# Designed miniproteins, single chains, continued (3): the designs that were tried, part 80

Each design is a single chain, and the fold is of that chain. pLDDT is the mean over its residues in the fold that is shown.

## One batch from the design tools (miniprotein)

Design m10940
Fold by ESMFold2-Fast:
Structure m10940 (fold): chain A 67 residues (1-67)
Amino acid sequence: SELKKRAEEVEKRYEEGKEIGDRELEEAVREMEERGDEESKQLAEQTYEGLIKYADEVAQKAKEAAA
C-alpha cells in the first residue's frame, strides 16, 4: 500500500545517510538547522511526506560534506 511504500522510502533514505557516516550526517543536520529548517524537522515528525523530504535533504547535505 501507499503507507508501506513511504515507510520503505524513509528507511532507504535513512540507510543512505548512515552509509555516509555519523559525522557527515551530523554536519548535514546542523546545516539544515542553520538554514532555518526547524519547520521541516517538525513536519517530519508529523507526516511521512515531510520525513522523506527531510531525510533526503539531510542525506544530500551529508554527501556534499563527505565529498
Scores: mean pLDDT 57

Design m10941
Fold by ESMFold2-Fast:
Structure m10941 (fold): chain A 58 residues (1-58)
Amino acid sequence: KKIEEAKQLFEEALKLIEKGKYEEAKELVKKAVDLYLEAGKYDEAKKVADEFIKKLNE
């Protein structure tokens, strides 16, 4: 369930990035990363953080 919640938060963050709401997107990504870490999904947490950083540099 934590993994499902993290995935939903990341999807919402991507939508916020498309709308130019970077501060709100950053907050959701942080929560998603925390949930992946709590679920033991370290690779997913890293991947989510890396994707967010990539989007910010575009």
Scores: mean pLDDT 79

Design m10942
Fold by ESMFold2-Fast:
Structure m10942 (fold): chain A 73 residues (1-73)
Amino acid sequence: MRYAETVRRLKEPEHVEELRRRLEHAAKANPEMGLTEEDIEKQVEVAVRTSGIGLAAALEEAGLDTSAVREAI
């Protein structure tokens, strides 16, 4: 339950917007990186998904049921 809730919270608009804002700030501070708005959106999506997948993989290695966590991803 707690782990699935954590993944769901990472998908909440407020958390996604905060992550996007941080990446936009980093891109503006480092224009040499050539990051576009589309690149930022892809990074946000990958970061949220990777966080959930990493948690699910760790729980599976420990022999725990991850069905709820994977549904939340």
Scores: mean pLDDT 67

Design m10943
Fold by ESMFold2-Fast:
Structure m10943 (fold): chain A 81 residues (1-81)
Amino acid sequence: SEEEARQAAQDALDTARVAIENAKKVGETGTPEQLKKAAETLRAIADALRTLGEQYPSVREELEKAADEARKLAEEFEKKI
């Protein structure tokens, strides 16, 4: 249902938001090993959000935007290693 799709999207976005905030903290003072692990986590989150967007087209744009943010942050961390 649309309600189930919106709830799933909201839960995924809330999880992604927390992970992105935690990753930003690692980005300030993290070791290369911590940055690598954070980048891997962010890429996994981006992939999960895209997969959810494929299942629920009505919320795809919101999920793809969050996935793009996570992916870009991962790329920034990979450049620091």
Scores: mean pLDDT 84

Design m10944
Fold by ESMFold2-Fast:
Structure m10944 (fold): chain A 92 residues (1-92)
Amino acid sequence: MEEFLEAAEATLILMQAVIFEKYNDAEGAAKAGERAIEFLEKREKVSPEVLQDLEGVAEAVERAGQNSTDPELAEKARETAEKLRKLIEEKK
């Protein structure tokens, strides 16, 4: 039951990150990345499928930052993606 809810939440975060990337919303994408970081920090172990979804979140956040014309938002998105990727590696 908890595993199903974890998979569902990870998928929703991924969907949010991809949507924000598509609409060139670096702030929204960074917030989705922050949600993914909080999700992982609260859990000792997650499934490989959840980690794959969260890697997708990191990629979407990074691309949203690269497409941003706001230097502050671009940097925040980059730092959020880097922190998320580091945390994913630690959870493998």
Scores: mean pLDDT 83

Design m10945
Fold by ESMFold2-Fast:
Structure m10945 (fold): chain A 91 residues (1-91)
Amino acid sequence: EEERIEVEIATALGLIQGYLAKKAVEKGDYESAAQAMDNAARLAEEHGFTKAAEKFREASRLARDPSTPKEEVIKAIDEAMDALVEEARAA
């Protein structure tokens, strides 16, 4: 019960970070987007969601790379959020 609630809370918090990152990217605030992705990666790692953590770190790197198109950053964030949901369901 406690473990299941922890997974659900962690998943929700990670998705909130993803949503905030996408909003930051739309505003051109790539540093805030990267920070949100770093926060989500740490959260995913703490709960053993290794695939999601790797994808959130990739999205953070892309957000900090000024040569990366906005659409690619958004895509990376979406892929990380999808991985988080997938791993949380399997837990």
Scores: mean pLDDT 85

Design m10946
Fold by ESMFold2-Fast:
Structure m10946 (fold): chain A 58 residues (1-58)
Amino acid sequence: IKEIKERIEELEKKIEELEEELKKNKDGDPKERLELEIELGILRIELGVLKVVLKKLE
C-alpha cells in the first residue's frame, strides 16, 4: 500500500516534468517530441492503473 502511494507520487511528478519538457520543445526534433509523448502516454496509463489498485486496497 505505501509503495503504491509512493509510486503514484513519483509518476505524477515525472508526468509534470515531461509535460513541461514537451512544452519547451514544441519547435524541437519531431522524433524527440514523439518519444516524449509515448513516454507520457505510458506513464499516464500506469498512474491510472495504480490509482484503481490503491482504491481496491483501501
Scores: mean pLDDT 79

Design m10947
Fold by ESMFold2-Fast:
Structure m10947 (fold): chain A 60 residues (1-60)
Amino acid sequence: GEEAAEEGLRGGEAGDARAANRGGARGLAEGSALGGIGGGLGLLKAGNEVGGLGGLELAA
């Protein structure tokens, strides 16, 4: 078997914190993902326009 010194932390304190943090973090991550999707679309549009303008100036 493989024994890592950190396995004790993962199996004990880290395991309990992982279960509790996973529940809370998933809720936060889902809310952030929904907000990030809206922001990401705006960034993609802005990046496409800036890239198009920069490409034209570099090609000229």
Scores: mean pLDDT 49

Design m10948
Fold by ESMFold2-Fast:
Structure m10948 (fold): chain A 63 residues (1-63)
Amino acid sequence: SSIAEMVKKFGEEEFLKRLEQIYQEDLKIIETIEDPELRKELEKRVEEIYNRLLEEIEKALKS
């Protein structure tokens, strides 16, 4: 998979560190949204995306 190739190319630690940085940057942008309902929905969506990516990374490393 493309995720397995990225982990192999950049290394697990570096790839995870960059994903964490992007996640934190996304959360910081979401915090600027004035609509509380939209903010909550986007926070949940971003968390789901990052959880899925972490699951795919773990599966790729165990395969």
Scores: mean pLDDT 79

Design m10949
Fold by ESMFold2-Fast:
Structure m10949 (fold): chain A 77 residues (1-77)
Amino acid sequence: MERQEELLERLEEALDRAEAAVEAGDRAAFEEAVREALRLGRELGELYAENPSEEVLERLRRLDARARAIGDRWRAA
């Protein structure tokens, strides 16, 4: 639980950095934040598969929706 919480917080931070990069038009910062988010998402997915939790699944769904919205904003710019 604690490790999943830490990774979820780090994923939220990576998405915050991605949003800031979109607003700044900083492609390098955006690409770095996306790589970090993908790495964290993969690790969270592995932990979820081993220890399924409705709370973690709900948070992952919200973060996935946010990541898609950020990507859409980047492509629209």
Scores: mean pLDDT 81

Design m10950
Fold by ESMFold2-Fast:
Parts: sequence; structure tokens; C-alpha cells
Structure m10950 (fold): chain A 88 residues (1-88)
Amino acid sequence: SKELLELIKKAEEYYLKGIEAEKAGDYKEAAKYYYKAALLLEKAIELIEDPEAKKQLEGLLEEIKKRAEEAAKKAGLDPEKVKKEVEE
């Protein structure tokens, strides 16, 4: 669907912003962007009915969450608190 494609596109845009923030040494902003990307990808996964495609994207989601957690820790922040802030 168009909604699925737009969610994936926005997730990619936030993920790339996270990478740019990391390059700039702004690990706090990188963590926030990675969690935003993860949130959008999670919403996209809910729209997928094919179990195989869903499993592959769930794997990607876990890698993005791991990158967000690592960035938060590099910023001296609690990853769970950063995640909650993005979800609000």
C-alpha cells in the first residue's frame, strides 16, 4: 500500500539523519533519530501480511534498535528513557 511505502521511506529518512548525527558526534540526536526510524518501521511491519517479509523486516528493526541503544549509551543516556521520549 502507499501507506506502507511512505512509512518505510520516512523510517529510512530518520535512519540517515541518525547516521549524520553520529558523524557530527551528536550521539543523543543520533539515538533519537534511530528510535524514530524504529517506531516507523514497527508501524510498517504491522501492515505486512506475508510472514517471510515480516520476519526479515523484524530483523532489520532489531538492528536499528541496537544502534539506537549504542548511540544512547555513547551519549551517557539511559536507552529506555530516550525511547520513551521519542514515543511521546
Scores: mean pLDDT 87

Design m10952
Fold by ESMFold2-Fast:
Structure m10952 (fold): chain A 61 residues (1-61)
Amino acid sequence: SLAEKKRRFEALRMEVALKAHDLEKTNPEESAKLRAKLEQALELAEKGDYDGAIRILEEAG
């Protein structure tokens, strides 16, 4: 369902965001790449493409 996709997206978004934050000092290039993927996933989710958004975040983990 759409509600299940939204919950999965939010869980993955939080995981990737925390990973990016943790990497800021030790690996700033990887942190920046994860933030770029978060922005791409968020844009897809805003357009209603939760399947695409989830795929990007799964590839980031």
Scores: mean pLDDT 88

Design m10953
Fold by ESMFold2-Fast:
Structure m10953 (fold): chain A 67 residues (1-67)
Amino acid sequence: NAQDYLNKGKELYKEGKYDEAITAYRQALALDPQNAEAYEGLADVLEKQGKTSEAAVVRNKAAELRA
C-alpha cells in the first residue's frame, strides 16, 4: 500500500540512497496522489541532492494538500 512505500522511502533516505528513496516516494504517490507526506519526503530528498528549485515546487504541492 501507499504507507509501505512511504516507509520504504524514509528508510532509503536514512541510508543515503536518494535515487531509490525518490522511486519509493513516487510509488507511494502512484497509489495515493494526494499524500502530502510523500511529497514532503520527496522534497527532502531533492534538497539533499542540491535540487533546491525542484524541491521547492514539490514542497509547495505538499502545502496545497494540507491547506
Scores: mean pLDDT 84

Design m10954
Fold by ESMFold2-Fast:
Structure m10954 (fold): chain A 66 residues (1-66)
Amino acid sequence: MTFRVTLVGEVTRQIGLVLRLIGDPRVEVKRLGENTYEVTYSGSAEEAAALAAELRADPTVEVEEL
């Protein structure tokens, strides 16, 4: 499953999310711009849905499912 993730607001508040994404071996992160990333998850559909819910719960993050 692939998501487009756009980080909005203060950079300091976003560092934990960026580190979480790039630290997961099942997550492939491609930088599309300064604050925009394409995230591809190679795990199960259930785990991918849980990741999408986690990302959408952060009001400083915009998530689009591709």
Scores: mean pLDDT 72

Design m10955
Fold by ESMFold2-Fast:
Structure m10955 (fold): chain A 94 residues (1-94)
Amino acid sequence: MKEAEQIANEGIEQMNKRAKEAEERAKEAEKLGFKNSAAAYQGTADTARGGAETLKASKSNSVETVKKTNNDLLGDVDRFQKNADEVYKKELEK
């Protein structure tokens, strides 16, 4: 396997893991009736799934480009996750 392809595959696995975790949190929020939290966690999952698709398209790029793309996409997922966690905290306080 090409080095860039291997890095992209590792990033895809990480994105899919983050998406699954966010999907599970969305499901938990739905069970509690926390509609805003469920939507926010689903948005996090969708962002991570989109990141995986971007990385799939990047496998022919340079190692440096794939690493940068992966880091940028992880930052996007972290931003969405942080927002979802704040929404969840507010709904827990009610």
Scores: mean pLDDT 86

Design m10956
Fold by ESMFold2-Fast:
Structure m10956 (fold): chain A 73 residues (1-73)
Amino acid sequence: MEEDIKILKKAVELAETGNEIDRGVALISVATLLEVAREKGDEELAEFYRRLGDAISAGNVEEAKKLLEEFEK
């Protein structure tokens, strides 16, 4: 969990750069965590990663940050 949080924080940082390559790397990281959550049958965690990926893909960095803050609590 803590290691996953670090990956998510880095993904949000990459999304903030406005660079398409960095955004792509962020999306791959989130998609990887989503797949692992689905394989484990953790539907709530998978839905969180799906929402985070959607926010990053849409360029909605503020929503991505809010989702991450809610998850860390």
Scores: mean pLDDT 80

Design m10957
Fold by ESMFold2-Fast:
Structure m10957 (fold): chain A 95 residues (1-95)
Amino acid sequence: MEAARRSAAEEADLLVENARRLLEEALEAARAGDFVKAASLLSSALLYAAILRFGGELEKAAEVYEAAARVAEEMGDHELAARLRALAEKLRAEA
């Protein structure tokens, strides 16, 4: 692998790991009833998912969107959860 491709792959893995940590904290906040904190962390994780999607890392973006849907569902936003799951499924089909 060329250094540029290796660096891009390492960067994508870091974005997934950062998003995962934010979503784990968001899920805990949502379960505790702290929906302001959960929404803030969810928004940050969705930004990482968008960066992954725009960078062509469709499978990794789908993983983040699916985890984000679970946080939205714990917050009671079933419409957002359904949209995020549909987006993840679409990205996996395109990957």
Scores: mean pLDDT 83

Design m10958
Fold by ESMFold2-Fast:
Structure m10958 (fold): chain A 65 residues (1-65)
Amino acid sequence: SIKEVAFALYAIGLAIDAGADVKVEIRDGKVVITLSNGSPEAIEAMEREIRARAEELGLEVEIHR
């Protein structure tokens, strides 16, 4: 859906701003995000922001490091 695509772009933007890498996959209404090549603090902060936004949007998200 458009909502899932917008959320994926949001996660990508967070990773770019943090100087980290992100892989995003959308599968059966679920957004799967893999975060890498960032500091532990940046990765943890991104995970919190991504989870908070997913909750606001009513989206199912899975995060890997």
Scores: mean pLDDT 83

Design m10959
Fold by ESMFold2-Fast:
Structure m10959 (fold): chain A 81 residues (1-81)
Amino acid sequence: KPSEEEIDEEVWIALGIIDVTNVDLYERRTGDREKAEEEAVRLAQKWVAAGLPPSVLREIADAFEARGYTKAAEILRAAAA
C-alpha cells in the first residue's frame, strides 16, 4: 500500500482532474467529441478500479460533468454511492 503521505485525498483529486483536463485538451485538439467521451469513460473506470474513497470519486465525477462528460461522471458517482 502507498505511504500515508501518498494517500492524501487532495493528491488523488488533483491526478483525477489532470485526467479530465487531458480528455478536454484531446477534444479541443481533435474536435472528436465521441472519442473524448470514450476516453473519459475509460479513465472513470480506471479511477473506480483504484478503490479510492467516495469523496475523491465524487470530486473527479464533478470535474468530468463540468466538462460535459456525463457518462464518465455517472460511472464515478455510481461507484461512490
Scores: mean pLDDT 82

Design m10960
Fold by ESMFold2-Fast:
Structure m10960 (fold): chain A 88 residues (1-88)
Amino acid sequence: MLSDLLRPNEKLAELLRSVGETRETLTLQEILALVFLHLRELNLFDPETPSIAYVKDTLLGELFGVDKLDLSDLDFIREKILEQSEVV
C-alpha cells in the first residue's frame, strides 16, 4: 500500500519535534530522513559498523520495540514507521 501522506502518532510526533519538525502530516520518505537525523543528533551509530545504531533507552527504541537497529534493513524501518502512523 502506497500513501503520499502519513500522520505520526503522538510518540513519533514527539521524536520528529526533537529534530525541529512540527507538521501534522509528512511523507514516509520525510519521516525516514528525520529518523536518521535523530540518530545523528544523538550520535547513536556504532563507530566500527555505521550500519548499526544503538537505540536502547531512546524514544526511537521505545517506538520500534528494539535495542539495536540495522540501518541496512530499510524495509524494517519503513514498516515500523508505518506501524506508528496513520494514512491520511
Scores: mean pLDDT 81

Design m10962
Fold by ESMFold2-Fast:
Structure m10962 (fold): chain A 83 residues (1-83)
Amino acid sequence: SEVEALAREALEALAAGFDDPDPAARAAHLARAVALLRRIEALLGAPVFIEVEGEFGSNVADRLDVYAERDGERVLIARLVRE
């Protein structure tokens, strides 16, 4: 699915942004993730959001999920799990 491929790319861009110590490179990764989410929203005609789950007090995300919200329900599009 094009939507799932774009969602995976957005999650990889977001993860790269979290891991990058360079502020300019980090901003570029995050901007790419946002652009990809907006493209998914345009394709689905529905709001799309990212949920980030991590250990309390950690600056590292353990799980990143892309969800679409449709008719009050959340539909998982893609998931990235980090070790």
Scores: mean pLDDT 77

Design m10963
Fold by ESMFold2-Fast:
Structure m10963 (fold): chain A 70 residues (1-70)
Amino acid sequence: DELVEKLRKAVENKDMEEAIKLIEEIVKKLTGSRKELAQRYLEAAKQARKANDLKSVELSVEGVEAVVAR
């Protein structure tokens, strides 16, 4: 998936802003329980960005990738 590849590159580049934008795009494409779960990871990533916590952003990205793989 092109969005997941871009998301991985954003994390490799430590670009929290781009990672959050890509998670928002992924959330828009999901429905039902997967969308709800991905939205929780999106909110966690937004909070981590405010705290300048790159590791928590990375964990949120891993969560979104797991949701998409289901």
Scores: mean pLDDT 83

Design m10964
Fold by ESMFold2-Fast:
Structure m10964 (fold): chain A 102 residues (1-102)
Amino acid sequence: DRDELIDRIIELLELNPREAKLLRAAVDRLQLTPAQLEALLRALQDPEVRNEARATLVNASNLPDEEQALSVVERYLKRLLAEVVNDPEAQEELKREEELNK
């Protein structure tokens, strides 16, 4: 269940209600699948990744602009999916960049 996976991420990162709201909003805007959320949970088992994720959400939650805060969290989640999960969407983005440089 998508909501259960999001709740597990929130618990693992020890997010407060404001930080949790930002994470939920970012997940919804990115339309992350249960499979992508499970992959994020696996990545967050690494303490270094977990600490970086928590710091990102804490810092974003302190931004006065909600859209800027959401953008920061979205970019971070996309980067995690690309770098740790080797997501097919990241592969397509690399192909687009390569075509633009030809």
Scores: mean pLDDT 78

Design m10965
Fold by ESMFold2-Fast:
Structure m10965 (fold): chain A 85 residues (1-85)
Amino acid sequence: KEEIIKEGKKKIIELLEEAIKALEAGDIETAIKYLELALVYLDKLGKLEDVSEAKKLVEKALEAAKAGDIETAIEYAKKAKKLLE
């Protein structure tokens, strides 16, 4: 179970890193896709471990990305990533 949690966190971190790279490149559409996918994996992981704060930060990153606020989206995505490390 602990290995599944560790693998889940690693996958979400990878998705958040891809989202951050897309945001830094100005590719908001790609960033939104990675953030939405990260939320799907966070929802699955949340059944095994409390990741509510990370979910909240990714949701805020997604809201900012959809609004075109790239700087705020990057900030929240980086904060979520740090919580999962």
Scores: mean pLDDT 86

Design m10966
Fold by ESMFold2-Fast:
Structure m10966 (fold): chain A 55 residues (1-55)
Amino acid sequence: MEISETFKEKYGEKRAEEIEKLANRYIEEKGLSPVEAYKLALEEVEAKEAAEKAA
């Protein structure tokens, strides 16, 4: 909840929703805590954006 709000404020609602969706996937697949899953999801989204910008 609180992490999601922080992400919404910083990255916007649409990106925060993408991060949340990916984080939930990481929780299911890797058994990560919400904090760890959100951190990993954020890194994944940032890496994807960097790759898109580089292309």
Scores: mean pLDDT 72

Design m10967
Fold by ESMFold2-Fast:
Structure m10967 (fold): chain A 61 residues (1-61)
Amino acid sequence: DAAEKARLARIKEITAESNRFMAEGQRKLAEGEDSERYRRAAEQNEEFAERARKEAEELKA
């Protein structure tokens, strides 16, 4: 169903935005203690966001 695929794509887009927002917060935390730990967490969430965006595009295609 095209409508269900569109809904799933929207969920993936929201997931990508959420992971980007978390990454931004973690980069700010990296300015304090455990900077490397928070930087790595931010990088991981940025990767999750990119993957979710790619999945959303595949669902729209």
Scores: mean pLDDT 84

Design m10968
Fold by ESMFold2-Fast:
Structure m10968 (fold): chain A 98 residues (1-98)
Amino acid sequence: TAARVAELTAATSSPDVATRLAAVRELGRLGTEEAAEALADAAVNDPDVEVRKAAAREAGRLGTEVAIEGLARASYDPDPEVAATATLALMQAVSLRS
């Protein structure tokens, strides 16, 4: 599982958007702490809006502390759809931890 997370994390640096999007979705399914770290990073830093939105949704579902930190940063994204997606995901994440 740790090896699989490392493979998927490497895939989030692929030049192909579809490959990064697939990696984000698989990281969300694995749901480990390392996967949450990769998803938080992708939600903030991926160049593609759709990848950042997908990463924010997956991070929100996991609801870990590192996901919450990433979602808080992504809620200030210059793209209004990413910011809105991250805000909703953040609300979902904090409700899981309440």
Scores: mean pLDDT 84

Design m10969
Fold by ESMFold2-Fast:
Structure m10969 (fold): chain A 69 residues (1-69)
Amino acid sequence: MISEEEKKRVIEEAEKLAKQMGLTLSEEDKEYAVRIADELVAQGWSVEDSIRNAAFEVSLRLQKEKLGL
């Protein structure tokens, strides 16, 4: 489980990655990123790796949606 501060870190990282790709996260996407990170930590991932992976996964999903893939 991740802390409230770590949840904010996930959202910030996902938003930064999305903006670098020219995309914007919805509020639902931000909440989804937090759920992914929490699940990865529960599976034994480090908090830092979970944050990065969750941010990338959400950004990639959003990018595929915008590109019609």
Scores: mean pLDDT 79

Design m10970
Fold by ESMFold2-Fast:
Structure m10970 (fold): chain A 76 residues (1-76)
Amino acid sequence: TLEAVRELLADPEAFERGLEAAEKMAEEALKAGLLSEEEAERIRELLRRARELVRAGDAEGALRTLLELERLIEEA
């Protein structure tokens, strides 16, 4: 929710931990053969985009980017 994203914006440490967890999950999925190298690159790009949007204060954009990241991980 937007409220959850605003809480992450108020706590940048929690946000960074969330991104680190997502990055580790993607690495594990790649090692397990659940992700292609191309999919892993897309996930990395979305993680970078999410950081930029949070720094810009765009809570809606950050949420949409995180939802797209979750969808890619689930679809892989």
Scores: mean pLDDT 71

Design m10971
Fold by ESMFold2-Fast:
Structure m10971 (fold): chain A 77 residues (1-77)
Amino acid sequence: MEGIEEDFRRIAEQALRDAEDLVKKAKEYVEKGNKVEASIYTTAAMLWLALAEMGGADPERIERVRKEIKEVDKLIE
């Protein structure tokens, strides 16, 4: 039996990985001076991070990604 809890955990872990990848891309766009693309990627990262948090992904990794999103947002002001 595929447990609902196991499915939620897998989805949450994938969402966390997707959020980490999106933040990395946002940082690359900041380095290129592309603030619009960086903003789009941080917005997407926040959405996936929220899903990861709801699904019970690693809280320390979630906090790290959230901090990185805030740093990118400061750089694109």
Scores: mean pLDDT 83

Design m10972
Fold by ESMFold2-Fast:
Structure m10972 (fold): chain A 50 residues (1-50)
Amino acid sequence: LVKLPGVSQEMVDAGFTTLDEVRNFDTNDPSRLAQSLKGREDEFVKVAET
């Protein structure tokens, strides 16, 4: 798995390959992440809101 500055490993595992994708993540739409990273929505909120 690729390591990106400012992006957690969980984001990369979910298929986020750029910081822009992470920051534009809609935490109200769990479709992409619901099955892969259940219970880790809070980590995406942290990165997306920063």
Scores: mean pLDDT 51

Design m10973
Fold by ESMFold2-Fast:
Structure m10973 (fold): chain A 72 residues (1-72)
Amino acid sequence: SKERVEALVREVLPGAVIGDVRIEGNKATVYAGHPEEVDKEAVEAALRAHPDVKSAKVTGVGTDLRIELELK
C-alpha cells in the first residue's frame, strides 16, 4: 500500500524525496520534497491522469509538497 503510493508519486514526479506517507482506506497523504520548485497544478493533473488514481490534490510551499490521493 505505502510502496504502491510511493511508486506512483515517483513515476509522476521523478526526483521526489518522500518523507512521510499516511494512509486511511483508499486515501493517502504524501509529504515530499523536490530539488526544484515544481508546477503543483501540472503534477496534480499528471496524478489524476494515472489509471489507479480517483482524485489528487497537490499543495505546498516552495520545494515542499503535500500530495493528497484517493485511489480506485
Scores: mean pLDDT 80

Design m10974
Fold by ESMFold2-Fast:
Structure m10974 (fold): chain A 73 residues (1-73)
Amino acid sequence: SEKEKLKKELLKLIGEIIRLIGEIYDLELEKKKAEEEGDEERVKEIEEKIKELEEEIEELKKRIEELEKKLKE
């Protein structure tokens, strides 16, 4: 069924977003440690990585919206 394939793709994208949120959480913890250590260069590197992951989440959300539209017919 085409609807079952779309549902599986939707769940896969949701799973990818959850994984990325987890990565951002870990990076936020590393950022706090770098800030406590006064490592300004490390803080900037982590902030850039978080930004890239947030942009990836936004792209995945757009893909989810498109799949949801197809599932509603």
Scores: mean pLDDT 88

Design m10975
Fold by ESMFold2-Fast:
Order: structure tokens, then C-alpha cells, then sequence
Structure m10975 (fold): chain A 68 residues (1-68)
């Protein structure tokens, strides 16, 4: 099954929806958690990684989402 992560750029207010397999979303959730631990404030702007079953796996600053 595929999973979807949603992020919003802190400086552009753009919404980014990322769809991928569970491994891709696990990587996204890990990146969010790592950014939070590295000094991202959890309350500034939030990003959510969603598991393939629809469960939210991570909530962190949107600076943790890679935007292109």
C-alpha cells in the first residue's frame, strides 16, 4: 500500500502532498523527527507523515519536509 505525507513550506505557505510506499514515508517521518531533535520547534509549523494504513506517524516543524 502507498502512504501520503503532507507538508507546508514555512516561507511560502504552499502545500506539498507526497505519495510513496511505506519505506518512503518512514524516511520522511524519520527526517521530520531528526529535524525536530536538531532544534526544530514542534509548535512553529507542523508537518505530518501518514502511514499506509492512514495513521499519522510524525508531527514536526515543516522545515523538516524537503520541498523542491
Amino acid sequence: AKAVGVGVSPNGAGVRVVEGDSASLATLAGGIAARQASGGAPGEVKAVGVAPDGTAEATAPLSAFPVR
Scores: mean pLDDT 44

Design m10976
Fold by ESMFold2-Fast:
Structure m10976 (fold): chain A 60 residues (1-60)
Amino acid sequence: MEEKEKKIAELERLAAEIVARDPRLQSTVDDLVEQAKFSTDEQQIDELLAVARRRLAELA
């Protein structure tokens, strides 16, 4: 897989975990995934992954 595709797949996995813990965050995580898919900047994708990971940790 391309590196961007791997990072987006990880972001989608994190998004699913966030929604499983708090369904109210569905639109928020959908927006993060959409931003990553349309981004051409790997740093931005890494920042979106960090946001998702932090959000999931806060729900633990």
Scores: mean pLDDT 80

